# Designed miniproteins, single chains, continued (5), part 103

Each design is a single chain, and the fold is of that chain. pLDDT is the mean over its residues in the fold that is shown.

## One batch from the design tools (miniprotein)

Design m19805
Fold by ESMFold2-Fast:
Structure m19805 (fold): chain A 79 residues (1-79)
Amino acid sequence: SLEELIEKARELIEQGKLEEAKELLMKAYELASTEPVSPELANRLLQEIWDLAMELQKQGKYEEAEELFDKAVEFAKSL
């Protein structure tokens, strides 16, 4: 489910497995863009994408971080 993807991605971010977290959050983003999602789940997804982008930026992965920030802004505009 969307909620399970978001929760697992959070755990992966905490473990420093940023690439695996990115894959799950992109899958969650795709699901959220194709069907109605609750405001609570939408906000949680948005926060996790921002958190991942911040961690990638700290690791010097600026292009990957910028991609996620752009997706987060696009998603927020769709809410």
Scores: mean pLDDT 82

Design m19806
Fold by ESMFold2-Fast:
Structure m19806 (fold): chain A 68 residues (1-68)
Amino acid sequence: SKEENLKKAIEKIEELAEEAKKLKDGDKARELSLKYGDEISKLAEGLSEEQAEEVQEAVARLAEAANS
């Protein structure tokens, strides 16, 4: 279901954010953020506008984690 896909996507993004923080390599962290950000955005095309916004917010948090 869309709700299950949304939850899974957010959980995966949160896990990737933690992984990005551990890399200590700005290039690798940025690459990881961009790669999965694009993939998750494509998955969001199947969601409602409201659900897609939640996914985009989670992707933004991943990008911030990679740069922080």
Scores: mean pLDDT 67

Design m19807
Fold by ESMFold2-Fast:
Structure m19807 (fold): chain A 89 residues (1-89)
Amino acid sequence: FIEEVIRRAEEVLERARRLLELAKELGDEELIKKAEELLREAEELVEEARRLAENPSVEKVPREVGLLLRAIGLEIDLDRLEKEAEELK
């Protein structure tokens, strides 16, 4: 389960990096700031998920579910920001 959370978090991290590159190319200051914040949150999520994976146990399942929900939230934010970036072209 935690391995799936890590994979999702890493995918979000990759997408956030691409979004930031696109935002910089577009020169939209607001989008750049939003992409940088999302990238920071994705990096923190990956680190936290990997930390939980070091000693997995049933007692940590609620925290793992919390991380999955955070990953889903970042995916939703990414979908919105990617759509905004496309509309600026």
Scores: mean pLDDT 79

Design m19808
Fold by ESMFold2-Fast:
Structure m19808 (fold): chain A 64 residues (1-64)
Amino acid sequence: SQLKVEAAVTLATGTILRAGGYAEGLRLLRLGDEEGAKKAFEEGERLGEEYRRKAEELEKEAEE
């Protein structure tokens, strides 16, 4: 169904955003920006969790 496709895309997007936050955090650590790195890691985790929850909600709608 359309909702299952949207759930899969949403989950994949969240995974990519989390990975991007981790990559940016590591880049900033290499530059000595510890505060920027912490913010990048936290933002990546926040977005990953937000998109995971959205995907779970879409999957529940697809099963109803």
Scores: mean pLDDT 86

Design m19809
Fold by ESMFold2-Fast:
Structure m19809 (fold): chain A 97 residues (1-97)
Amino acid sequence: SETAELLRRAAEALREAARAAAEGDMEKALEHARRAAEYIAEAIEASTDFELQVRLTLLLMGVAIVIRSIERGTISPEEAAEALERLARRLEELARE
């Protein structure tokens, strides 16, 4: 489905963001995290499943919090990498349903 493809792309972008953060490249982490947020937003719009829309909205909020924390310099690269990796895993689980 289109939704599943968007979720796979979002998960890949979050993993790229996590790798960049682990390397200390917070500018690249931010770029990839923003791309992931765009894919999640598109997946919410494409979905007709209310439960999936709710779960994706909560994930999008999580990504937005990490983005904001990076922009404000209130998160370490290590913390950002861990948060982005956890979000990617949750998104991959949703893509399998």
Scores: mean pLDDT 89

Design m19810
Fold by ESMFold2-Fast:
Structure m19810 (fold): chain A 87 residues (1-87)
Amino acid sequence: EVKKEAEIHARAFEEAAERAKQLGYTPVADALREASELFKKAKSKDEITAAVVRLGRLLMDAGVTPEQFAAAMRAYGEAYRRLREEA
């Protein structure tokens, strides 16, 4: 279950990264893609928590604006909702 949940998050972040790239927010897209890989490898609740912390650091390092972050998170939320319904 935990691994399946982590994989759904990983796919949602991957879709959000593609949307961010389409909007021209390349540093945001790169950070989200790296975070997606961390979530794909997570197999425990603690590892999911560590992936969330790392995602926050990646976004800070990318110099993400509030507007870019909001657009990415909207895309993530839409993808996560769809993928969760499919699962």
Scores: mean pLDDT 79

Design m19811
Fold by ESMFold2-Fast:
Structure m19811 (fold): chain A 71 residues (1-71)
Amino acid sequence: SMAEELLKKGLELAKKVPEAEPYIKKAIEDPENAEDYLTLAYIVAAEKGEELAKLTAEAGQAVMEALRLKE
């Protein structure tokens, strides 16, 4: 499904940012708090540099889109 493809994309991008990956995974596990987890992921990634922050933002966007498609 489109949601599964988006989750896979988000997780593949998250693997490039190990410090942010745990928060992105928590967003998937706990959709009610997904925005908070993705914000934390972005903050942690931004501390490492703009390139990693960008990858984390793309991963977060894919995850949020997938969660909206689920419900």
Scores: mean pLDDT 86

Design m19813
Fold by ESMFold2-Fast:
Structure m19813 (fold): chain A 81 residues (1-81)
Amino acid sequence: DKRKQAEELIEQGDKLFSLGKLDEAIELYKEALRIAEEIGDEVLVARSLENLGEIYRTQGDLEKAEELYKKAEEIRKKVGV
């Protein structure tokens, strides 16, 4: 199930992020984003974008973080809650 695969990638990415393994977490979040987009799961797309934004913010790349957060916000407004 591709949806479960994307959710597991996000959880693994969250764990790597908490351990300070930022580059590895980015790779997992990007793969989760790719799968989420392929299956049309807008909630998982927004989650992946938000998590990528948090990492870029942590690295000091505020412009990339802001762009990712705005994309996630637009998706969340589309789907509601």
Scores: mean pLDDT 87

Design m19814
Fold by ESMFold2-Fast:
Structure m19814 (fold): chain A 62 residues (1-62)
Amino acid sequence: KEELLEKAKELEKQAKEAEARGDYATAAVLYFQASEAYEKAGDLEKAEEARQRAIEAAQKYL
């Protein structure tokens, strides 16, 4: 579980960096992966936050 939480944080950081570059497609994918990792780690609140950010990133590109 602790390893999954660490992975989720790393994915979230990578998603933020992609978003800063304007790469919303990559950011959306990374936020979804972070959400899944947070959910498996049992952090449902962080999982939902990451999922919402993924949807927002996806909406910024078509």
Scores: mean pLDDT 81

Design m19815
Fold by ESMFold2-Fast:
Structure m19815 (fold): chain A 72 residues (1-72)
Amino acid sequence: SVDERQALWARILAHLRERDPERTEELLQLAAREELDPIALLELLLEAAEALGVPQEVLDRIRELLARARAA
């Protein structure tokens, strides 16, 4: 459901903000300004999360969201 997806998204963003809140906000603002589609946004966030060294569980959750977005 949309609510479950939003909850998962909020958890991913919380982990990214815990590592680097400034860069996380910059990426979200860039995505909004460039009107990035959800897949492009998730790909950028996955790359940023890998660079920030977030836990593997968080990386797997981002990949799950990407797979769901691509299947739609």
Scores: mean pLDDT 71

Design m19816
Fold by ESMFold2-Fast:
Structure m19816 (fold): chain A 89 residues (1-89)
Amino acid sequence: NSAQRRALEERLRRLEEERRELEEQIEELEKEIEELKKELEEAKREGDEEKAKELERQIVVKESALGILKAALSFLDEEIERLRKELEE
């Protein structure tokens, strides 16, 4: 059981590192989306329809990527919790 415990601990550390990297990517994407939405509001105020359309397209792409990353984070959180409970046995 010592070898099994070590394998679970190593797996947990790798998942926790992956989770941290995903959280960082999510935070960065959220900041980028917020800035793009600010630029979109300004473009709409200026009547720059071409710029507004391009910004809307960029926002949709980044929001889609954000959704995928948030789903991945949710699954990682569930797996990490499962492994933590197994290590407590």
Scores: mean pLDDT 87

Design m19817
Fold by ESMFold2-Fast:
Structure m19817 (fold): chain A 66 residues (1-66)
Amino acid sequence: MSNEARVAMALARAQFEEGRALSVRELAERVGISQSTASRAARRLKERGAAREAAPGRYAYNPANR
């Protein structure tokens, strides 16, 4: 899977299992990638509407075109 897909799955899981948004650091830790890679993937997901920035530096799952 791409890094975007792995980050999207981590965000969806955090939302559905924990009801929370994840920081870039938490995404990197959960997915097993660098913080730079997690930040870039989260930004791309936000640009396509698959994620939203719930607070500065914290991302939540937001599927585009449900």
Scores: mean pLDDT 78

Design m19818
Fold by ESMFold2-Fast:
Structure m19818 (fold): chain A 82 residues (1-82)
Amino acid sequence: MQQQATQRANQLAQQARDLAARADTMSVAQLQQGRDQAMAWGGQLYDLKSIDYDTSAAGMETVGAAGAKLTQAAEQKRAEAA
């Protein structure tokens, strides 16, 4: 149980890092969709806290940082287009 939760939390954190790494090449619409996806991954990590608190908490921090980066990139691109 705990090992599977740890693996899932690490997988979600890695997916969030990969998504954030692509932010500079993404359109505003793709960045907004990416932010929504990161929020969904954050919810999944929250559910895993009852099984593996430390790994899930670290994963949530990683996903939150990725979501913030995607949001900032989308806002910057919108401002530049205005």
Scores: mean pLDDT 81

Design m19819
Fold by ESMFold2-Fast:
Structure m19819 (fold): chain A 83 residues (1-83)
Amino acid sequence: SPKEEAEKLYKEGEKLYKEGNYEEALEKYKEALKIYREVGDKEGEAKVLTNLGKVYEKMGLPEEAEKYKKKALELDPDNEEAK
């Protein structure tokens, strides 16, 4: 299903992030984000946006990181990881 594909892409992104493969992690997270948005999974969307922010922080792009964290908080105001 689309949700299973999004979860797979999300997990691939997490693995790449942990390995320091930040550009590849961004690709997987952006693919997962597209699917979560298409299916209306707001929790999945917020989760991906939070992790996109973390990747951009590691890449030395704090302004882009803040943008994604703000988007995650707009979808889930109680998201402690995006605060």
Scores: mean pLDDT 86

Design m19820
Fold by ESMFold2-Fast:
Structure m19820 (fold): chain A 78 residues (1-78)
Amino acid sequence: MEEIEAAQKRMAEEEAAAVALLRARGAPEEAIRAAREAARHAREAAIALLKGDDEAAREHMAKAAEAARRVAALLEAE
């Protein structure tokens, strides 16, 4: 349990830092929303791994990768 809580805290801090960096660079809100979606799925994947649910972890990692690709596309369009 403590390991999951520590992972959630660390990932939330990393998400906040990434969002702050994107805002500082003038990224559009759509890219920031996609970045948060990617972070959310990455966090769920980490929790699933800690619980031994490899299938759920793979599914969330795939969704995180899709959201991350959307961030890249939105940043290239601006």
Scores: mean pLDDT 79

Design m19821
Fold by ESMFold2-Fast:
Structure m19821 (fold): chain A 69 residues (1-69)
Amino acid sequence: DDRRRAILAVLAAAQPEGASISEIARATGLSQATVSRLLRKLEKEGLVERIPGKTTRYVLTDKGIAALL
């Protein structure tokens, strides 16, 4: 819960562009492997959306924003 909330909070601060795994790991102090695993779960729950590109980025959904309130 605390680690998931930390990731969601970082993504809220990074709106509208979102953040990469490495940016989230640096901001939260978590390993990139832990961030990747948690983001996969958050994506399945509809709280974050994956944006493919030269570097994959993650953004909050409306549901993800509501989860922080």
Scores: mean pLDDT 84

Design m19822
Fold by ESMFold2-Fast:
Structure m19822 (fold): chain A 66 residues (1-66)
Amino acid sequence: SMEEVERLLEEANRARAEGDPGESTILGLEAAIERYKLLGLDTSEVEKFLEAQKKKREEELKKKLE
């Protein structure tokens, strides 16, 4: 729903303000995917980019623990 898109964008803005640009980027991409689905647009390219960003964040978090 558009409400879900706006909620994700608000969370992305909060993450950016709190100094977490990685989380902000992921939330922003999730919002874009939800919006594209509502508009009937192909999301495959954005979903691939989102998965790459999630993998990068997981690897960065693992390195911080090691």
Scores: mean pLDDT 79

Design m19823
Fold by ESMFold2-Fast:
Structure m19823 (fold): chain A 117 residues (1-117)
Amino acid sequence: EITLTESGGGTVKEGGSVTLSKQISGPTNLVAEVAWWRQRPGEPKKLVASIDLYTGETVYGSEVAGRATISYDKAKKTAYLNLNDLKKEDTATYYAQAIDLATGKVYEGEGVELTVV
């Protein structure tokens, strides 16, 4: 079974930067992709960034393109999302996901809250 532990949320100043992390526990050889999604109050959940763990290919959501970087540290089994030039609109709950190779099953973390003030 795969579990996700997120960290790095909290309250951050507008114009600053934040790094969110997710550590993957369990058989990580089953993980094909890791992704970050976010949900603002009253809005649908939107893709922030994803990375394919075999190819290294990255995808960024239009709202964060040019401000976000996703990376994966294989030794630490940890994915990072760096967000720069933070805006009030980046205030959201951020959800980490890992996608299973064999089944396409999505594992999602509990979410981490980010507030930009």
Scores: mean pLDDT 81

Design m19824
Fold by ESMFold2-Fast:
Structure m19824 (fold): chain A 68 residues (1-68)
Amino acid sequence: GRAEAERLLREALELYEQGRYEEAARLVIKAGDLVGAPAAGRALAHEILRKRVTAEQLRRGVEALLAQ
């Protein structure tokens, strides 16, 4: 549910700050599935893995995903 997605996205932000990009990407994908936005979750995970997202952009992406 949404509460689980929020927990996963919070953990993903922490993992991203630790440089654990693959783990952060996996949690973002799972959270996207839980909020009914699998394509958006996968797109954000791809940006994390390619290092094409700043911490601020990731935070904004998380907020947008939770607004579904």
Scores: mean pLDDT 82

Design m19825
Fold by ESMFold2-Fast:
Structure m19825 (fold): chain A 66 residues (1-66)
Amino acid sequence: MTTVTGTFKTVERAIGAALKAIGEGGTAKIVGDEPPTVVGTFPTKEAAEKVAKGIEKSGGKATLSG
């Protein structure tokens, strides 16, 4: 199980990342608003990496753990 933590400049970017995480079969929760922060957990490393790449490409910052 792999965790992705992403931070964003806007809430709209965070919501987009959360929806993508759910689409990849993971979970997602917005846990902060300054900066907007999303934490997602994934059953596979590949799904987590796809979401992390999407976050970075959208101008956010992503960290993988696990």
Scores: mean pLDDT 78

Design m19826
Fold by ESMFold2-Fast:
Structure m19826 (fold): chain A 66 residues (1-66)
Amino acid sequence: RLEELLREAIEALEEGDVERALELLTQASKLARDPEVRRLLGEAIRAAEEGDVERAIEYARKALEL
C-alpha cells in the first residue's frame, strides 16, 4: 500500500538507513498514479541520494498529505 511504503520510508530515513529508504521510495513511486505525488517522491529520492535526509523526509511527508 502506497501510504504504508511512505511511512516505512520515512522511518528508515529517520533511522539513517538511506539504502532501505531509497528502495521503499522507489516502490512507492511505481505505485503512485497522481503526478504531484510522483513529483514529490522524485524529489525525496533525489534528496536522499544527496544525503539530505531532512529534505527527503519533508518531501515524503508532503506526498503522504496528498
Scores: mean pLDDT 84

Design m19827
Fold by ESMFold2-Fast:
Structure m19827 (fold): chain A 85 residues (1-85)
Amino acid sequence: SAAVNEKIQKEIEELKKRIKELEEKIKAGDTSALPELNLLKWQLGMLNTILRKYSEDAEKAEKQLKLVKDNAEISREILARRAAG
């Protein structure tokens, strides 16, 4: 579906923007941004794979997108718990 592919492309563009912002923070010496940067780079790689592999299968693309988002949320919860103590 063109609509699902457009949705994934928009998420890729937002991830690229956020990755650039975090890379600038790390260059400035803020290494606390490293776990989130690594997570966003993983998400970007997964979304590019979904577009390549499932561009003509909207149902599989949507299911894979949901799995990537769910895994990212779990990873953020783990990172937040580590940061909180």
Scores: mean pLDDT 85

Design m19828
Fold by ESMFold2-Fast:
Structure m19828 (fold): chain A 78 residues (1-78)
Amino acid sequence: MKELIFKQAGEELAEAVREGASVEDIEHAIERLYEAGLIDEEQKERLVEVAREAARLAKEGRKEEAAELFLKALEEAL
């Protein structure tokens, strides 16, 4: 169940990145995953770093690459 919830949250975050969500909104969502106990501190720090890179790609119009980058980071965190 915890894995399924994390997978769904990850897919929702990747979609938010694709749709051009702000870095701050994505970082807030990652913090909520950490508070819920779905990720540890190291995973949180890595995901925040990837979220910043993904947001940069999305601003350049590379939204699919941004979403894929973020999904891969979430998959590696599992």
Scores: mean pLDDT 75

Design m19829
Fold by ESMFold2-Fast:
Structure m19829 (fold): chain A 92 residues (1-92)
Amino acid sequence: MEKREEAERLEEEGEKLLEEAKELLEKIGTEDVEDGEKTREELLKLLEEAVRKYEEAAKLYEEAGDYEKAKRAREKAEEARELLEEVKRLLP
């Protein structure tokens, strides 16, 4: 059961998605986007995907016995979830 490489890959993918989401969020807040509705929908999708990637990585790390890395990945998943809720509050 060699799940560490899969977990590391998922964590890296989640990190890229979270970074892209943060960049889009900054543009929405400071710059007028050509299609704000489409950009916000894309932002929500990126954040939801980042949460899933980090949660899956955390589960795989835990199954591999890497509790420290699992905790770190879960903290990143919560960070993405917090941003997701923030974005949803901006879209009533």
Scores: mean pLDDT 79

Design m19830
Fold by ESMFold2-Fast:
Structure m19830 (fold): chain A 82 residues (1-82)
Amino acid sequence: SEEEERRRRNEAILRSFEQMLKDYEAIKADPELLAQQRERVRAELRKRYPHLSDEEIDRMLALAEDIVDKLYQAFKEEIERR
């Protein structure tokens, strides 16, 4: 039924959030993986915004990391509440 499909989809979404949280925590726990991820994001920002200075790119990277961390903390709190 459509209700069973909606339940399965909602459960799949929740499992995806739980997996994303685990992956994020694993990256944060590994300084090498974290450094590699930062360099990849930095390279992508440079490609998208070639007119920005290194300092501006670094500020964007720091802001993006802060936003992502807050988003993952919110997901963790929501999962723990359920």
Scores: mean pLDDT 79

Design m19831
Fold by ESMFold2-Fast:
Structure m19831 (fold): chain A 66 residues (1-66)
Amino acid sequence: GSAEAWNNLGLALLSLGRHDEAVEAYKRALELDPSFEDAALGLAIALSSLGREDEAKEVGKRLKEL
């Protein structure tokens, strides 16, 4: 589905070092499917790579509480 396409885009952008764009792609995937664990994990990794550690921790904490 569309969420999977956004997740795949996020993975590609992350592999290219385009971390800001990866964050946007993963957020879009989660808007379409809030339970998409792979997209949440990708978002946390991308946020951490950008030094946005507080946001990355919040995503990780939310995922662990599920």
Scores: mean pLDDT 83

Design m19832
Fold by ESMFold2-Fast:
Order: C-alpha cells, then sequence, then structure tokens
Structure m19832 (fold): chain A 95 residues (1-95)
C-alpha cells in the first residue's frame, strides 16, 4: 500500500467527518489502480460535502476508468462548477 493511502486512511479514522481527507484518500487509491475503493472514498467525501466539485470530478474519472460511462455522466451533471482534475484528464485520454 502506498504511504499516501496509509496516511489518509489514518486521517479519516481519526476524523471521519473530514471530506478533504476522503477526497485525498480516493485520489491515492485511484493512483494505485484501486478504483472500486476510490469510488467508496469519493462517495463518502460527497456525502460530507455535497458542493465538493473536486470529489465529483474525480469520481466521474474513476467511473470512466471502470468502463461505467453512464454513472460517470450522471455524476458530472451533479457538479455546480465543472473542474478537470489531473485524474479526469487522464480518464479523457482513455476515452
Amino acid sequence: MSPAVEYYRELVEKDPNNADAYTNLGIALALEGRYEEAVEAFEKAIKLDPNNDVAYSNLAAVYYLLGEKEKADEILKKMKNPVKTPLYVEAERKL
């Protein structure tokens, strides 16, 4: 497991209401190719902060990488301010 995944897992265990920590955990998991676990982390971040456009963008990117285009498109519709994170840009290159 990457040091980043371990760090953010410990952080969310200490503060389970930290939406930013869940967003960063999801990014770290996605970079390790652990897409299903990344989805769970981003969904938790969104439940804690429904205005987290970074979490929505990264969740959509992970759904594209999983081949779940319809889910990705539905997540993108929920964003208030569209942002293209580095993970989203990588997913677009694979489309």
Scores: mean pLDDT 80

Design m19833
Fold by ESMFold2-Fast:
Structure m19833 (fold): chain A 69 residues (1-69)
Amino acid sequence: SVEEKLKEIEELRKRIQELDAKMGSLTPEEQQKALDEAAELGRKYQELVDELRRTHASELTKLGEEKLK
């Protein structure tokens, strides 16, 4: 649902912020892993945002069909 996607977006945003906040306390190796993880989370965040922006009447229709199934 739209609400579930919004919750996932918010959780991804918080995860990215947590990684950024921890950066100064990590080893160089952990910092690189954290940067890679943040980049991956950022990609997922953008994908979910783009999917929500593409939510049209057709998406609501598909959801309705699945509920009637």
Scores: mean pLDDT 73

Design m19834
Fold by ESMFold2-Fast:
Structure m19834 (fold): chain A 71 residues (1-71)
Amino acid sequence: MEELEKKALELAEEAKRLKEEGRRLLEEGRITEGVGLLLRAIGLEVDAVLLLEKAGLSREEAWEKVEELTK
């Protein structure tokens, strides 16, 4: 596995964790905190896509892969 792909996987795993935490905070009524975590997760997903593109994937392929990893 290429170093860029490894880093993208790490960012995708972190984004998934933040999405799960943010969703839980929203269910508890902690809207500001929950939204904050979801926005951070989106930022990490974007960074993962950019790393996968640098690794040789198209933007479409990179987005599909990150979406799969974060579900």
Scores: mean pLDDT 83

Design m19835
Fold by ESMFold2-Fast:
Formats: sequence, structure tokens, C-alpha cells
Structure m19835 (fold): chain A 72 residues (1-72)
Amino acid sequence: GAAAEARAREAARAAEVLGRKMKEIGLEQGAEEASVSARAEGDEVVIEASANGESGTLRVPADRVLAGASKL
């Protein structure tokens, strides 16, 4: 329904903001090559990160990402 689509869009925005911040932090901490991609998948945010030949994937519920980003 429309409510589920609205949550998916909010999750997609949260994923983009988080991905950009993580990339900046990685570069500032001396990672010579760092890439981060974040995408919404239903009500979850999937984060894929790679640095210096290592890669990892993390899944976080979108409501937890949004709760962390919102103070009220």
C-alpha cells in the first residue's frame, strides 16, 4: 500500500545519506580506496562497503536507521 511505498522511499533516502557519510569517514581515516553503496530493500537498508581489497555487507532495518537520524 501507499504507506509501505512511503517507508521504502524514506529508507532509500536514509541509505544514501548514510552511504555518503560512511564514504567520507573512510577516506578521512586514511583508506586509500574506499567505496560505500547503500540501497533500500523493502523495509531494510543494505550497506555494501569495500576498502583496501576487503568488502563487507550489512543489513539494518530501515526503522532503526530513521530512528537514529531523527531526534523527534
Scores: mean pLDDT 67

Design m19836
Fold by ESMFold2-Fast:
Order: structure tokens, then C-alpha cells, then sequence
Structure m19836 (fold): chain A 68 residues (1-68)
């Protein structure tokens, strides 16, 4: 699976979770973000790809949180 596919999967999972949990607290948001980031860390062994992936994931999650 490509980096782009992994990121799209994580972003879509967070988007769906936010829709199901519109009243989510800051703590719950933080825990979900950490969960999804941990899954990315476990699947990507290349440190450069992981660094790029985590940055892109953080940017996309920030956009989704701003839209709620």
C-alpha cells in the first residue's frame, strides 16, 4: 500500500469518527489522533516517509477539526 493510500485511509477514518462523535471532547480528539498516528508509525519503516506522512496527517486532521 502506498503512503498516499495509507494517509487517505487514516483521514477518512478520522472524518467518519468526527461525524459519529460531533460532541467529542479535546481529550477524545487527542486520543483518536494518537491512535491513528500510532497505526501509521507501526506500518511505515522508512523514517523519511514516516516523517512526511505524519506531517501530512497532522495538516489534514487540523483541517477536519476546523470544519466541525
Amino acid sequence: MSLDELLEEAVERYREWLRSNPDASREQLRQKVMELARELVERITDPDLLSQGLKRLADEFARLEAER
Scores: mean pLDDT 80

Design m19837
Fold by ESMFold2-Fast:
Structure m19837 (fold): chain A 68 residues (1-68)
Amino acid sequence: LTQEQEEKITQLIVDVGSKAGASPEKVVQLATAGINGDFEKVKKLAKEIKGVGEETAEKLVEELKKIA
C-alpha cells in the first residue's frame, strides 16, 4: 500500500469505529486488518461492534477494497 492508501484506510476505520462507540482496542484491530487487506477479519471485527450492523460492516469492506 502507498502511504496515502494506508492513511485513507486508517481514517475510514477510525471514523466508522468512533461513530459506533468502538473501544480503542477494536479500532486498532480493525485498522491493522484493513491495512493488511484482511477483509474477512475487518467484516468480522466490525460486526462485533454494537453500533455497527452487518450492512455497515459490508459497506466498510467495499470502501476499503476501493482504496487498496
Scores: mean pLDDT 77

Design m19838
Fold by ESMFold2-Fast:
Structure m19838 (fold): chain A 103 residues (1-103)
Amino acid sequence: DPQRIADLIALAVALEYLKEAIEALKNGEPMEVVRSQLEIALLNLQRLLERGLHEVEEVKKLVEEALNTEDKEEQIKLLEEAIKKLEELVGDHLEEALKLANS
């Protein structure tokens, strides 16, 4: 299913940019770098929502809350929760894709 593959790619891209944003925050990178990475993650999450993957709405909200806070510790906590939820979604979609390939 081309749509399912596209969704899995968008989920994986969003996850990677969220992980990069946490590393940038922990390494004291400029906030411009962090914001750029989070904006790319949000773009991919928005595309998934527009395609009907409503499970990403909570992840998107956490990322938006992280962008709206000036407290670094709070940003990291919000992004760690977003990553945890997104990793669960990536795992679920990968299992579903593998099941369809074997059916």
Scores: mean pLDDT 82

Design m19839
Fold by ESMFold2-Fast:
Structure m19839 (fold): chain A 66 residues (1-66)
Amino acid sequence: SKEELLKEAEKYKKKGEEALAAGDYQKAIDYYQKALELYEKAGASLEELVEVAVKILEAAVKLVTS
């Protein structure tokens, strides 16, 4: 269901946040990308999609500047 997809997206977003905090930037990117795909499939708002996309960009910048 849409609700189940959103809950799964939230779990991956949280895993991405944990990886980002740990300095595992590639892992953070991978988790945030999975969250983005699930949010998109669930028909999440543009605001929610942008929030996750910004986190991917943040992790990517940290990865290439580390």
Scores: mean pLDDT 88

Design m19840
Fold by ESMFold2-Fast:
Structure m19840 (fold): chain A 92 residues (1-92)
Amino acid sequence: MEAERLFEEAKRAAREGKLEEALELTGKAVQLYIEEGKYDKAIEIATEMAKLTADNPEVVARLLVYQAAAYKAQGDFEKAKELLEEARKILE
């Protein structure tokens, strides 16, 4: 399976209002990019999905967690912490 194909399907799901499916597919694509060492791509797709789902705070918060995972994987612990704190504030 290819991360790019999963993210294309995730964008389709998001446009159809299938937000849980969009999150699951985006999460799988992020993990695959991280496993390939493509941290910039993992951050890019999670950020793009957050923009597509900006009207849903819970979905945005979960996508911030995916962004944080990619930043942590590339060694940027301060940025990862910032994103996790932002996600927490959205959910509170």
Scores: mean pLDDT 86

